# Designed miniproteins, single chains, continued (5), part 106

Each design is a single chain, and the fold is of that chain. pLDDT is the mean over its residues in the fold that is shown.

## One batch from the design tools (miniprotein)

Design m19679
Fold by ESMFold2-Fast:
Structure m19679 (fold): chain A 73 residues (1-73)
Amino acid sequence: ADAELEELERRARELEEEAKRVAEKHKELRLRVVKGGSEEDYDKAAEEFDKLAELKKEAERLREEARRLREEL
């Protein structure tokens, strides 16, 4: 087993799990906005969306590294 490959996949999964939590929070904030939430709810939703984008980007980078390692095997 490739310890490095397993570690990359593990880190990617951790970021993906965190992204899921952020996505759920964003979805909740979006529902509040739709139901007549405040401008502050919009700002919070935007912040969570930005966090989600960063987490997805980092997870994709780790997945790409893992893919390259698999191609070398």
Scores: mean pLDDT 79

Design m19680
Fold by ESMFold2-Fast:
Structure m19680 (fold): chain A 119 residues (1-119)
Amino acid sequence: SRKEELERLQEEIEKLLAAGAPQEEIDELVLKRRLLSMQYSEEEIEELLAMPEPERIAKLAEEGDFAALVNAAEDPEIARVVVETGSEKTRERVLRMAETLARYEDTEGIREALRILRE
């Protein structure tokens, strides 16, 4: 059951957080839980997890995942994949996200992502 697997992953995430486990281990389970909650099949999840992170996040941004849109707006490597492979709609959404974030934060990542998205 997808519900049982989601509950199991949440319990494991909470256990690792309580134990002070490495952030990388926690992040992998959080990502797996998120992909399951988005109703991807097990085969699609394996394909996504096998992708390099920039390609994976760009694909999630195409699906409208809010966290992925934010990540693409803050990371120039992800922003470049969005420009090269994403739809016009996704490129516009990531650009608007980066412009919004730039009003509140002045980071090198946001500045470089804006430069790439405006090309």
Scores: mean pLDDT 81

Design m19681
Fold by ESMFold2-Fast:
Structure m19681 (fold): chain A 68 residues (1-68)
Amino acid sequence: MQLDDDILIAFVEIVRAIDNIALEKGITDLSESIRIAERILQMARDLGAENAVKAAEEYLKELKERQA
């Protein structure tokens, strides 16, 4: 079990949940969430946490598509 994968994936899911609540409240500025997702992605890459890299990349893509 790669503990790093599990922890970083958990952070991605927490950020996703916060963003969904924020959007439901009419908050459309996702700049901070994009920054956090990019930071998680970088940490995942540095640690070789391949599952977390995939999760962070998918979420970052979703955030950037919403921000456009």
Scores: mean pLDDT 77

Design m19682
Fold by ESMFold2-Fast:
Structure m19682 (fold): chain A 107 residues (1-107)
Amino acid sequence: SEEELKELTKIIEDYRNGKWDKIFKETGLTPLDVRSIVDFLERLFGEKLDREVAEPVVTALLYYLKKKGIKNPSLVPLAQAVRDVIKNYGADATPEEIAEVVLKHLP
């Protein structure tokens, strides 16, 4: 929805600007949690990921899933969302473009 797109866009902007307070308060997610998942995805892909892209994507997707009360999310949507942003936009991906890709990979 338009409201979900706006919310995720704001979360990605807040992540990029080092503003973590709202994400932590609503979900309990920390920067270390996000980095650990990106580390796992690098092992899964067998390559280094652009963290300027991968970390915002992972953050937005996990934020949404935790906010909706979804526990133990599949890593498949996370991996697909990261790949799609890298393939289509790379490091120049805007917060709105990342949010649109994330929404396509949500259950």
Scores: mean pLDDT 80

Design m19683
Fold by ESMFold2-Fast:
Structure m19683 (fold): chain A 120 residues (1-120)
Amino acid sequence: SLLEELEELAEKVKDPRKQAFLRDMIERIRSIDDPEIREKFAELALEVAKNIDKLTDEQLADIRALFGAIVDAVTTKSPEALERAERLLEELREKYPDNPIVQKIVDKAREILELIRKKM
């Protein structure tokens, strides 16, 4: 499964802060009851995990904030939480327009938000 691949990648990360980041993402994904949303979230986390050593601390902090906002939107089913996640997504897109790794993460996050919107 994608979660098993994520766990394997997390174990190979040498930076303890980056490893903790990935483990936090994995635990949050496990808390998502909707299997379709969980799968899309695992795809996003896998993209972050594969590129973790190419991302700056600031980029990781911005990605973490977006990830948390998306989890809040799924968990609360709140329009306000969804709007917050959409704002953070647009901010991430505009902050790093020339970073192909960040833009791919933005694209995957957008797919999750579109899926959440269709289910609300």
Scores: mean pLDDT 87

Design m19684
Fold by ESMFold2-Fast:
Structure m19684 (fold): chain A 60 residues (1-60)
Amino acid sequence: MERVEEIERVIRETAKALGVKVDEETIRNLAEEIAEKYKDASRTELTLEAQRAMLEYIEK
């Protein structure tokens, strides 16, 4: 749970920096997917993957 909350924060900050609107459900789903996929990753790696996932979802 705590790890997911940290990823959610990074996704929200990235969305604001990019000037895009993302609903809370999408943020939560992305954070949960990243936490499950990168369960052994460091905080820095999780931050980078959260930013990457956000960019991928808005630039499809």
Scores: mean pLDDT 76

Design m19685
Fold by ESMFold2-Fast:
Parts: sequence; structure tokens; C-alpha cells
Structure m19685 (fold): chain A 77 residues (1-77)
Amino acid sequence: SRQDVLEFEMEAGSMITGMAVQAQALRKTDPQKSAQLRQLADQVQEVLDQLREGKISVAEARKQLAAIQQQYNSIMA
């Protein structure tokens, strides 16, 4: 539904912003983690773009977002 798409866009947008802010904070102290977080933010953006283009379902987009969240947790461990 339109509501499900809007909710996903809000979650994905928040995740992109959070990762970008954290990447900037780590840029000087941990450039490798900073780069990895920027790459994850780009992956979230790609999932969002695929959903907007109708290439994937909301269910598939949420599954991909969960996998990216696991990658984030692994990097930050």
C-alpha cells in the first residue's frame, strides 16, 4: 500500500541519515569504518530506489534493509 511505502521511506531515510552522520564523525579517527558506513548508506539508497521504481516489493525491501542493518551491527561491533 501507499502507507507501507511511506513508512519504509521514513525508516530508510532515517537509516541513511544516521549512517552518514556516523561516517562523518569517524572520518578522521577510523577512515575504514567511515568508508564502510558510506557504502552501507549507498546500499540503503539503492534499495529505496528499486522500491520507488517498482522493481522490488515492500516485503523484499524490508528484507534487504534488515540484512544491511546486520552488516552495520557487524562493522560497529
Scores: mean pLDDT 89

Design m19686
Fold by ESMFold2-Fast:
Structure m19686 (fold): chain A 92 residues (1-92)
Amino acid sequence: SAARARARAAAEELLASGDPVARLAGETALKALATPGASAAALREAARGAEVALEGVKTGDVAKEVAGAITAVGGAVLAALDNPAAAPLLKS
């Protein structure tokens, strides 16, 4: 629950910033929160990514903002992989 609250709070601030990278980080964190069966690890990663991206926005550190967005994407990917409906898809 703490990771969900952190991810949501950071995502809401990121979406208010107007910056495209910040918006991507915020939208991605919210997608992780909306993913059924998302693990605590996936939600912590999404929260961490959103918080790092937000710190980048607040400090004008573009590298930190981009790193945070990438981390949030990682959290969303992990959340998607936690969904058991994705597991039996036949794929090369």
Scores: mean pLDDT 78

Design m19687
Fold by ESMFold2-Fast:
Structure m19687 (fold): chain A 96 residues (1-96)
Amino acid sequence: MEAAIKAGMSEETARRGYSLMGSGHTARVMGDYDAAIKSYEEAIKLFEGSPKTKAVALGQLALTYHDAGKDEEAQKLIEEMDSLDPEIAAFTRKLM
């Protein structure tokens, strides 16, 4: 949240985005990958103004695709993350 606000994102937008990240995590833990993907995609749209925060959300989406057996989709998201934050991309690869 703090990184998103520092990037010029509104507090309300950051709070909504992080709430969606939490919903995505809960859905993923429950094996509801469709609900998790939906929540993370909505969070990514809210984080458009914050490359680092968007990269974190893309990482969670990539791990969700990996859990769902969609490794090609996961890899495409990692490539997008390399353009935004190579450190977060490298960390996400280690979790796959």
Scores: mean pLDDT 82

Design m19688
Fold by ESMFold2-Fast:
Structure m19688 (fold): chain A 95 residues (1-95)
Amino acid sequence: APLFPSDEEVLKQVEELSEKAKEAPPEKQPSILAAAELVVVEGEISGVSDETLARMYRLLAETYEYLAPKSKDPEADKAHAERLRERARELEARA
């Protein structure tokens, strides 16, 4: 990956990982979701816009909520999704 990826490239990578998590067996979903969150964090460090970061955090929250009912800890995953949505709202308020 480039040292300073574009907003579009980072968002697309998170979208692809979110879809991959939905298609993966339950035992593989946590590692794919963790990889998606790492991409978002690396994007934030690399200077991706607050608007794009908000979109990525919302997408992750929706993916965690979608997968939560079949996860090992549905309540923890739902709580995590809520924290991701709150982060998205904070980023939207900056724009």
Scores: mean pLDDT 83

Design m19689
Fold by ESMFold2-Fast:
Structure m19689 (fold): chain A 65 residues (1-65)
Amino acid sequence: MRMTLRQLIDQAIAAYLTTNPNADADQLRAIAIQVVDQMSQTNPILSNPAVRAQAIRALSDAYLA
């Protein structure tokens, strides 16, 4: 069973919101960054700073718009 980066971050944010329902946009962004950083250690594509920044931005726009 293969999960996409977006699905992994979505699950992480959902779990965080369950414990912290009043989390602000900066806290949710920090969780997304943490997940991307952990995955970048095992996925060379996410080690590219441009790809990392684009993934974080796209997810920020989806959850924080």
Scores: mean pLDDT 69

Design m19690
Fold by ESMFold2-Fast:
Structure m19690 (fold): chain A 85 residues (1-85)
Amino acid sequence: AHGVLTAEFATRSAAERAAAAVIGVLEKEGLFDQVEVSGTTATVTARHEDGEKLKAALEQAAKAARDVGAEKVTTEVSPATSLLP
């Protein structure tokens, strides 16, 4: 499964701090793939064969982002692991 977390903040500094917190959650589970901070938006991708485990980890990461002050957090999990265009 392939997962994406997108979090929006009031400032770039908040987005960078939140990206670090989210990465820490996902790396602890061995699920972290990639991070990108663009303006005030942090986008983190995660990958695992078990979609339910990935979804649970992304919910924990989303909570961490909200605890840092995210104005909006979205998470998506796709059954396709890495065969995207």
Scores: mean pLDDT 76

Design m19691
Fold by ESMFold2-Fast:
Structure m19691 (fold): chain A 64 residues (1-64)
Amino acid sequence: EAEEDARKAVDLAEKGDLKGVAEILEKYGLDGEAMAKGLAKGVKTYGREFTLERLVGLLKGAAL
C-alpha cells in the first residue's frame, strides 16, 4: 500500500538509509536516488508529518 511504503520511506530517510528509500521509490517508477536525497532534506526542513503526507499523494499518483 502507498501509505505503508511512504511511512517506511520516511522512517528510512530519518535514519539516513537513502538506499532503502530509493528502492521503495523505484517500485513506483520514480527516480529513487534523486528523490531519496530530496525526501531526507524535506523531513529535516518541513518535518515528518508534512513530508509523509506529500509523499503518500505522490506514490498514489505514481501507482496509477
Scores: mean pLDDT 79

Design m19692
Fold by ESMFold2-Fast:
Structure m19692 (fold): chain A 59 residues (1-59)
Amino acid sequence: MDEVDELVESADIAYQSGNYQTAAQLYQQARDMLSQLFGPDDPRVQQLQQRLQQLQQQS
């Protein structure tokens, strides 16, 4: 799923740049797309949810 991979890469770049707000938005989009395609219980969806929770605490 190239679109999801691109969103995650963009989110990682935003996170490295200190743009936590943009990173959170991009991770959220990637999570939502993966959830739609593979279901909310997919391990990749759960990993993105954990990243979003950590970002919320950094902001």
Scores: mean pLDDT 79

Design m19693
Fold by ESMFold2-Fast:
Structure m19693 (fold): chain A 92 residues (1-92)
Amino acid sequence: NVAVELLREGGKKAVEEIEKDEESKKVAELVKKGFEEAAKVAEETGSLEDAKTLLEGMAESLKAAGYEKAGEILRRTAEEAVRKAEEALRKA
């Protein structure tokens, strides 16, 4: 499933970027699990909308908890991964 693979790739990119910041890396495992759950949701539902909502909610929660950089990285990488997954599904 190309959409699931693209979400997992997005998670790897998010974690790599987050691990470069001392404060943000404290939530790297949470971000990794978030993308894993989003990929599972996309696989189970056949829709990226629920996966997108889950990742957006996690980004807002991280920002509210004081992890502004981690939340912004998650939001940006999630948008990119979802967009690529939607494009791949349109071509399939």
Scores: mean pLDDT 83

Design m19694
Fold by ESMFold2-Fast:
Structure m19694 (fold): chain A 98 residues (1-98)
Amino acid sequence: DIKKKLEELLKRAQELAREAADIPATQEALRAAAEHLQLALQSKDLKEQLEHVRLAAAHLRAARHYARQAGREDLAQRLEELLKEVEELIKEIEAKLK
């Protein structure tokens, strides 16, 4: 379940990075988020996986900020939706560590 969710989030982050080519700061932040989601997929334990998902969320917040600064309300909304799904996954992984 977690692995499938990470794969879906990674694909979405990669798609948004391609669509954000006109906003270099947003694209760079999205690529960083995608890298951390990929590392989370490769993580051998839940604690390591959680740290990478948290870092992906931080980069998504930066991407959303830059999209808003560029006046791309459409992209900022899509980034907010992706961020909410990443934050829900963080809660799911945290629950498994208790």
Scores: mean pLDDT 90

Design m19695
Fold by ESMFold2-Fast:
Structure m19695 (fold): chain A 94 residues (1-94)
Amino acid sequence: EKTLSPEQLAELERLAAAAEEPVRAAVAAVPEEELRALIERYKPKALAAKSDLERGKVFYEFLIEVAERADTPAGAEAKRLLERMIEILEEALA
């Protein structure tokens, strides 16, 4: 099973900490019905994931779409951080 290197894990944890507040604000800005629709759309992708890293990537992709739907400065910041986190997961999956 592919795992993160210590350097990749440390950077991912740092980015996740920075993303916590922007993501929370973006989620709060999106209506509950819209969030439920996004969850149902991403659920099959998460279930099809063959590793924790692939599942993490699907989850970050979901959060990016939530951030885009929020259409706020916090959402734009969350998207930027989440895109960097996806790059780390893609390097580990390669």
Scores: mean pLDDT 85

Design m19696
Fold by ESMFold2-Fast:
Structure m19696 (fold): chain A 81 residues (1-81)
Amino acid sequence: SVEEAYQRAIEAAKSGNVEEAGKAALDFGREASQAGDPTLASKAGYWAAKGAGGTEVMEAASRYATEQGLPAGRAPPPFPI
């Protein structure tokens, strides 16, 4: 679920496992998108990764997505979530 993926990203970031956190952040965004709101998924995924591990989590997610040909996320909207 979306909430489980988000919690996994936070937990991995706290444990120092940035790579796992990045994959979980990407999975969170994908789950939320499939649940029916791609815009919210993009916002939530970006900000959740930023909160959980900042740039490191986003970079890990981006690398994983590139290697697998998966979506790498999107730039944040022009206002806070």
Scores: mean pLDDT 54

Design m19697
Fold by ESMFold2-Fast:
Structure m19697 (fold): chain A 92 residues (1-92)
Amino acid sequence: ARERLEKLLAYDDEHFDEAIKYAKEQGAGEERLYRHRLLHKVYKKFLERMIEEKPDFDRDEQLAVFDELTELAKKIREMSREEAEKYAEEVV
């Protein structure tokens, strides 16, 4: 599973700028762009932590990681900008 997490991290880093550009072209406001940037930072920190702590893990552990990332994304989307900025300071 480590190789999959490393590939996911590399893919996310490589395509983040393209995702932001696309969102801007689709008319995304600054608040939405801020959410995209925050989610990218949080995902990166989470994946880096998982690679360090669990370099090899089974399918059930991998599914738990994806579930945690999904719930984290939902929480960030529901936060006010002020709450999201405070969360970013605590996590990143």
Scores: mean pLDDT 67

Design m19698
Fold by ESMFold2-Fast:
Structure m19698 (fold): chain A 76 residues (1-76)
Amino acid sequence: SSMERKELERELVSSITALALRLIGMQIDGATREQLLAELDRRYEEQVRKLREAGDEKGVEAVERERARLVARIEA
């Protein structure tokens, strides 16, 4: 439903924001590229699994797109 879609969207945004803040904190603390990528992968695998179980294929695509952007930023 439209209401459930908005709730999933808010939860997704909140999760991405929390992950971004965590990665920034890890970088400030001197984390290696490998450590940043490992944390990113761990968090995204969990989120993608939940979205797939909910049947939200568009949400999966959005999360994978954000993951690709963060990977590119870490590797730059």
Scores: mean pLDDT 74

Design m19699
Fold by ESMFold2-Fast:
Structure m19699 (fold): chain A 59 residues (1-59)
Amino acid sequence: SLDRAAEFMREVAPEIQRLRAEDPEAATKIALEGAKLAMDGASLEEVRAFFEKRVEEHR
């Protein structure tokens, strides 16, 4: 749902901003993939785990 996607974006906004400073393309791609998972019915915890894994891959 859109509400889940909005919650996800608020929760990870600071980390997305940090990643965007280093790699804006990756930051945008990860944010969109996470939002899509939330819209497709994944729990916020699952979306958070996905985001953490994807961000770690860029460090």
Scores: mean pLDDT 74

Design m19700
Fold by ESMFold2-Fast:
Structure m19700 (fold): chain A 90 residues (1-90)
Amino acid sequence: SNEEKAEELLEEVKKQVEEWAKEKNIAQEDLEAMLKALEATAEEFRDFSPEKLRQALQAEVAVRASELEADADPAVAAAARARLEALRAE
């Protein structure tokens, strides 16, 4: 089912984000905000293919991570935002 696949992908991405946050020493408040953003993204793209849902989740991760990392490449965030806009246009 799409709901089952969406939940599995969301859990996978959440685990990746939690490990990243641990390595980067991200504040708990910022981690919680990012996880909520991922949940909202999963709900928004729930009816998309698993591949497109994964792309949307990875794009949201890239946008949020870029906002929290001082040395983040702004081009990565720009590309991720463009990807989300392209997916929404489908």
Scores: mean pLDDT 82

Design m19701
Fold by ESMFold2-Fast:
Structure m19701 (fold): chain A 71 residues (1-71)
Amino acid sequence: SLSDIPALVEQTLSPDPAVREAALAALAAIGSRAAIPPLLQAMSEASKTLSGPELEALKRGILATLRRIAA
């Protein structure tokens, strides 16, 4: 539901990759454009704390989720 979006966005920044993937899938399934600004913010925050393959994987996941929501 829409009320879950803030918690799911926080979970995309989880240290556990499985939690990050589940959160992105849930946001895509909800399909709400309300998730777009906080997902863009999460990608910006991730860029400050993560690097290398982990950051690239998260960026790809966020962009895939954004494309699904925007479609």
Scores: mean pLDDT 81

Design m19702
Fold by ESMFold2-Fast:
Structure m19702 (fold): chain A 85 residues (1-85)
Amino acid sequence: MTINPSYPAELQELLKRVADLIHYPPTERVPEAKRILDEARRKGLDTLPLASGILYIARLIGDEELIALVTPVYQAAIRELNARN
């Protein structure tokens, strides 16, 4: 996964953790993804690039449980973006 240099440093750190999900065993990916998303919410960071990144990794490795976790988060972020337009 390529990290966009225009993102704030805290978000870039979380995106690096998203990229590392590919190296986790299946049983640890969902808990780690939840921790990443929870940290982003606590810090007031945009969850859309994180949810998009997690969904990309999940599709790449075929992790259906991770797809199921992140899809509603991604959809909620897209709805929020659309509500502003």
Scores: mean pLDDT 80

Design m19703
Fold by ESMFold2-Fast:
Structure m19703 (fold): chain A 74 residues (1-74)
Amino acid sequence: MISLEEAKKIIKEFLKNKKGGDKIAAAIHFLELIDEEKLPLTEEEKIELANVILNSKNEVSIKDAEELVEKLKK
């Protein structure tokens, strides 16, 4: 799995051109998917990654959250 720093970079890069959705709903869905997929992340790391989505200047959709989890599974 990628490092926390690499994951944060991937999320920021992915989101910089996104246009629409509810970023709160997306962040919640992202956390649910991480737990379902059992990604090897600590609770602190999960919160930090969700905060990158919440602090995005662009809106984020649930579909964007799903794609991000797939990128992190690599």
Scores: mean pLDDT 77

Design m19704
Fold by ESMFold2-Fast:
Structure m19704 (fold): chain A 91 residues (1-91)
Amino acid sequence: SELKEEIKKLIEEGRKLIEYYKSTELSAEEREKLRDELSELLNRVAELAEKAVEKGELSKEERREIVLEEASFTIELLLINEEIRELKLKE
């Protein structure tokens, strides 16, 4: 389905953002920008997953896989927020 392919692409983009974050020395401001981008992407995944469920386009297994990806991104966002807080305390 088109919704499944869109969700998959968004998850892939989120993973690229996380990889860039972990591999790059970033300022607090750059980390905030990336956090906001990742947060918006996570919200879009959740919105599309809901639409796909309503249309009957996701199996129970596929729904669980998306929930695990959303949980993974949420954990990364919490860690990024803590790192931003720590950097701002040093300024």
Scores: mean pLDDT 87

Design m19705
Fold by ESMFold2-Fast:
Structure m19705 (fold): chain A 88 residues (1-88)
Amino acid sequence: MTNEDLIEEFLKLVEEYGELILKYALEQIKAGKGTVSEEELKEKYKEELEKVKKLMKELLEKGVELETLKEWIEQAKEALEKAKKLME
């Protein structure tokens, strides 16, 4: 396993977690708890997610130790699993 493989795995987890949060936010908007349109939120989210992924990839490629990145991936997996259970 290379740092590149681990970075891609981490970015995939960030994307999955982001999609889960977006789903929750869209549900709140449909319930009348938000002032932003669903379309605006989806477009803005997609743009910001791509910016975040690009920035994170650049930072991870330059300065994160392999063991630290593995630790972050495990923490992200645990957080995503807990979030999924909470949203059931």
Scores: mean pLDDT 72

Design m19706
Fold by ESMFold2-Fast:
Structure m19706 (fold): chain A 88 residues (1-88)
Amino acid sequence: MKELEELLSQLSEDEQKEVKELLEKAKKYNNEEAIEVVKETVRLLAEIAKNDTDDPIEQEINEALRRMILSVTKLEVENLIKKMEEEE
């Protein structure tokens, strides 16, 4: 089983920055659900990255999927934090 930091190292530098920002934001608000969402996203992105293929089309598809997953995760984390702030 890989540590979160080891999984993060499997991501691109841009993905690592976005994930770290989301994780920092979730931790700042002490939102355990948002933290778990970010961790699951890192695991999913790392799993997609492990499916290394020599097909450039599959590589582009995998990159597009990772970007989409990260965007959805960002929206979900922001929504969870906003809901928590509204409920205090």
Scores: mean pLDDT 76

Design m19707
Fold by ESMFold2-Fast:
Structure m19707 (fold): chain A 72 residues (1-72)
Amino acid sequence: GMMMYLLMSPEQKKEIERREKNRLAGLQLSVAVLGTLHNKPDKADEVIKKIRESSVEEAEKILKKFREEVNK
């Protein structure tokens, strides 16, 4: 939670930021792969931009929605 984050040491904050950055990178890659497989690279690029501006939780929901849309 935000309150817990404010009470963390600088070292703990750096590790959390690194883990979140790595998770977001993995989600972006998943979208790029799905966009390529379904011949929708432009749509994938839009979704990747949204993920970059989102929290990890929001990014996971965005990927799930994109996966559902391309599998129709």
Scores: mean pLDDT 77

Design m19708
Fold by ESMFold2-Fast:
Structure m19708 (fold): chain A 92 residues (1-92)
Amino acid sequence: PSEDELERDVFLALIEIGLYLIKKYSPNKRIQELASKALDLVAELAPHDIPLELVEKMRDLVNKAIRAEDNGDFETAEKYLQELIKLLEEAL
């Protein structure tokens, strides 16, 4: 595998871990539901050859959602998770 393929696989794993933690520990039911949907879409997309640039974008959205959750900003967390879901659906 190329270095880019390894980075892609690592970033996908980090995305899955981040979404799983949001799903498990978020006090907000809507955020849990969005994280669960995003996890299902990531699992569907993971076997496909995804450009590293797209995976980096997905990771950035997950990191922003986690930061918003940590600050109790559930409205902002919901927006980033919805953007992630749209990006995942468009990548299928």
Scores: mean pLDDT 85

Design m19709
Fold by ESMFold2-Fast:
Parts: sequence; structure tokens; C-alpha cells
Structure m19709 (fold): chain A 58 residues (1-58)
Amino acid sequence: LKTDGDNLYNKSIDLYNKSKTYSSNGDTVMSNILTNKSNTLYNKAGDLYTAWFDKQVS
């Protein structure tokens, strides 16, 4: 759970950084696609972290 959350979180950050590069180059279509994918992975990482914390704290 935590490892999977960390993996998704890191992928989210990578996609966000790529999105900013495309935005700077004027490719707003690709920037928006990558931002949406980043947000989806970020939310999934959050769900996995919540499940992990619930298991740790009872």
C-alpha cells in the first residue's frame, strides 16, 4: 500500500513536471492531458496512503 502510493505519487509529480515543459513550449493540449493524468494518479496515491494509515493506527 505505502510502496504503491509512493510509486503513484512519484509518477504524478513526473507527469506534472512534463506538463509544465509542454506548457512552456506552447503545447497546451499535451499540457492539459498530462495535468489530468497527474491529478488522477495523485488522487489514487492519496487513497492508498489513507488505507495504509488506517492499517497502522487502528
Scores: mean pLDDT 78

Design m19710
Fold by ESMFold2-Fast:
Structure m19710 (fold): chain A 79 residues (1-79)
Amino acid sequence: MPLSEREEAAARSVGEVSLEKGYQPLKDLLKEAAELAAERTGISVKEARKIIERLIERGVIRVEKDEDGNALLVVTNAH
């Protein structure tokens, strides 16, 4: 299934935050990605966070963890 415009903006925001910042606590990556997606789309941070969580559930975004418990969010083409 193709991504909606909001889902594409959310996935792009996740990819950009992870590329710029690297491995960080998952809560911090999700917060920053949701804030960036909300800024780009005009939706609330809570709605942007829900979209990101749905993309993780669908396998569009994969959570990689290091040994310190920090995470990296990887955007995939899995739909």
Scores: mean pLDDT 80

Design m19711
Fold by ESMFold2-Fast:
Structure m19711 (fold): chain A 82 residues (1-82)
Amino acid sequence: MRELEAEINAAVAAKDPERVRELLDEMSKIDNETAKKLRELRAAGVPREELRAFIEEMADEGSVIAQIWLGIERSERGEVFR
């Protein structure tokens, strides 16, 4: 979620550690939901293209795990991250 990332960056710039912790907790929740859904989709044997589409959606929602995964895959494909 681009708004969440922007809020975290703004809180860091404002030197507000309390707000940063709150936003990181929200990001952690998104990551936990993303990881759980990824395990379910992988167990169901969905195509790689469908799995990628889900990961891209979760990265847009602010999932750090999804963003890292996309970064690694795009790097391997010679694509610029983002």
Scores: mean pLDDT 69

Design m19712
Fold by ESMFold2-Fast:
Structure m19712 (fold): chain A 100 residues (1-100)
Amino acid sequence: MREKLQEIYEEAYKLLKEGKIEEAEKLLEEKLKEEMKLSELELYAGLVAVFGKVFVENSEEEELEELEKELEEIAKASPSELEAAKKMYEYLKKKLKELY
């Protein structure tokens, strides 16, 4: 399971680096939800991890610090882990679209 999950994340990450945001999102939804039958929380946690990795590897230190603070505030303000993961994902997706 772990090796397959990592391969899916790396494939989605490559698509995100090419600006193919919709293709990366679809790949993660199909592979994590349909093939691996992960829970909704695990799906959104995976989306946050993969989209967040783009910023970790391609952003200035100051931008990363601001991003981390915003994600922490979203998590604190959210009534559940699932809601936090969904809002964090939408925030990262919006920020990634602003880079193109």
Scores: mean pLDDT 77

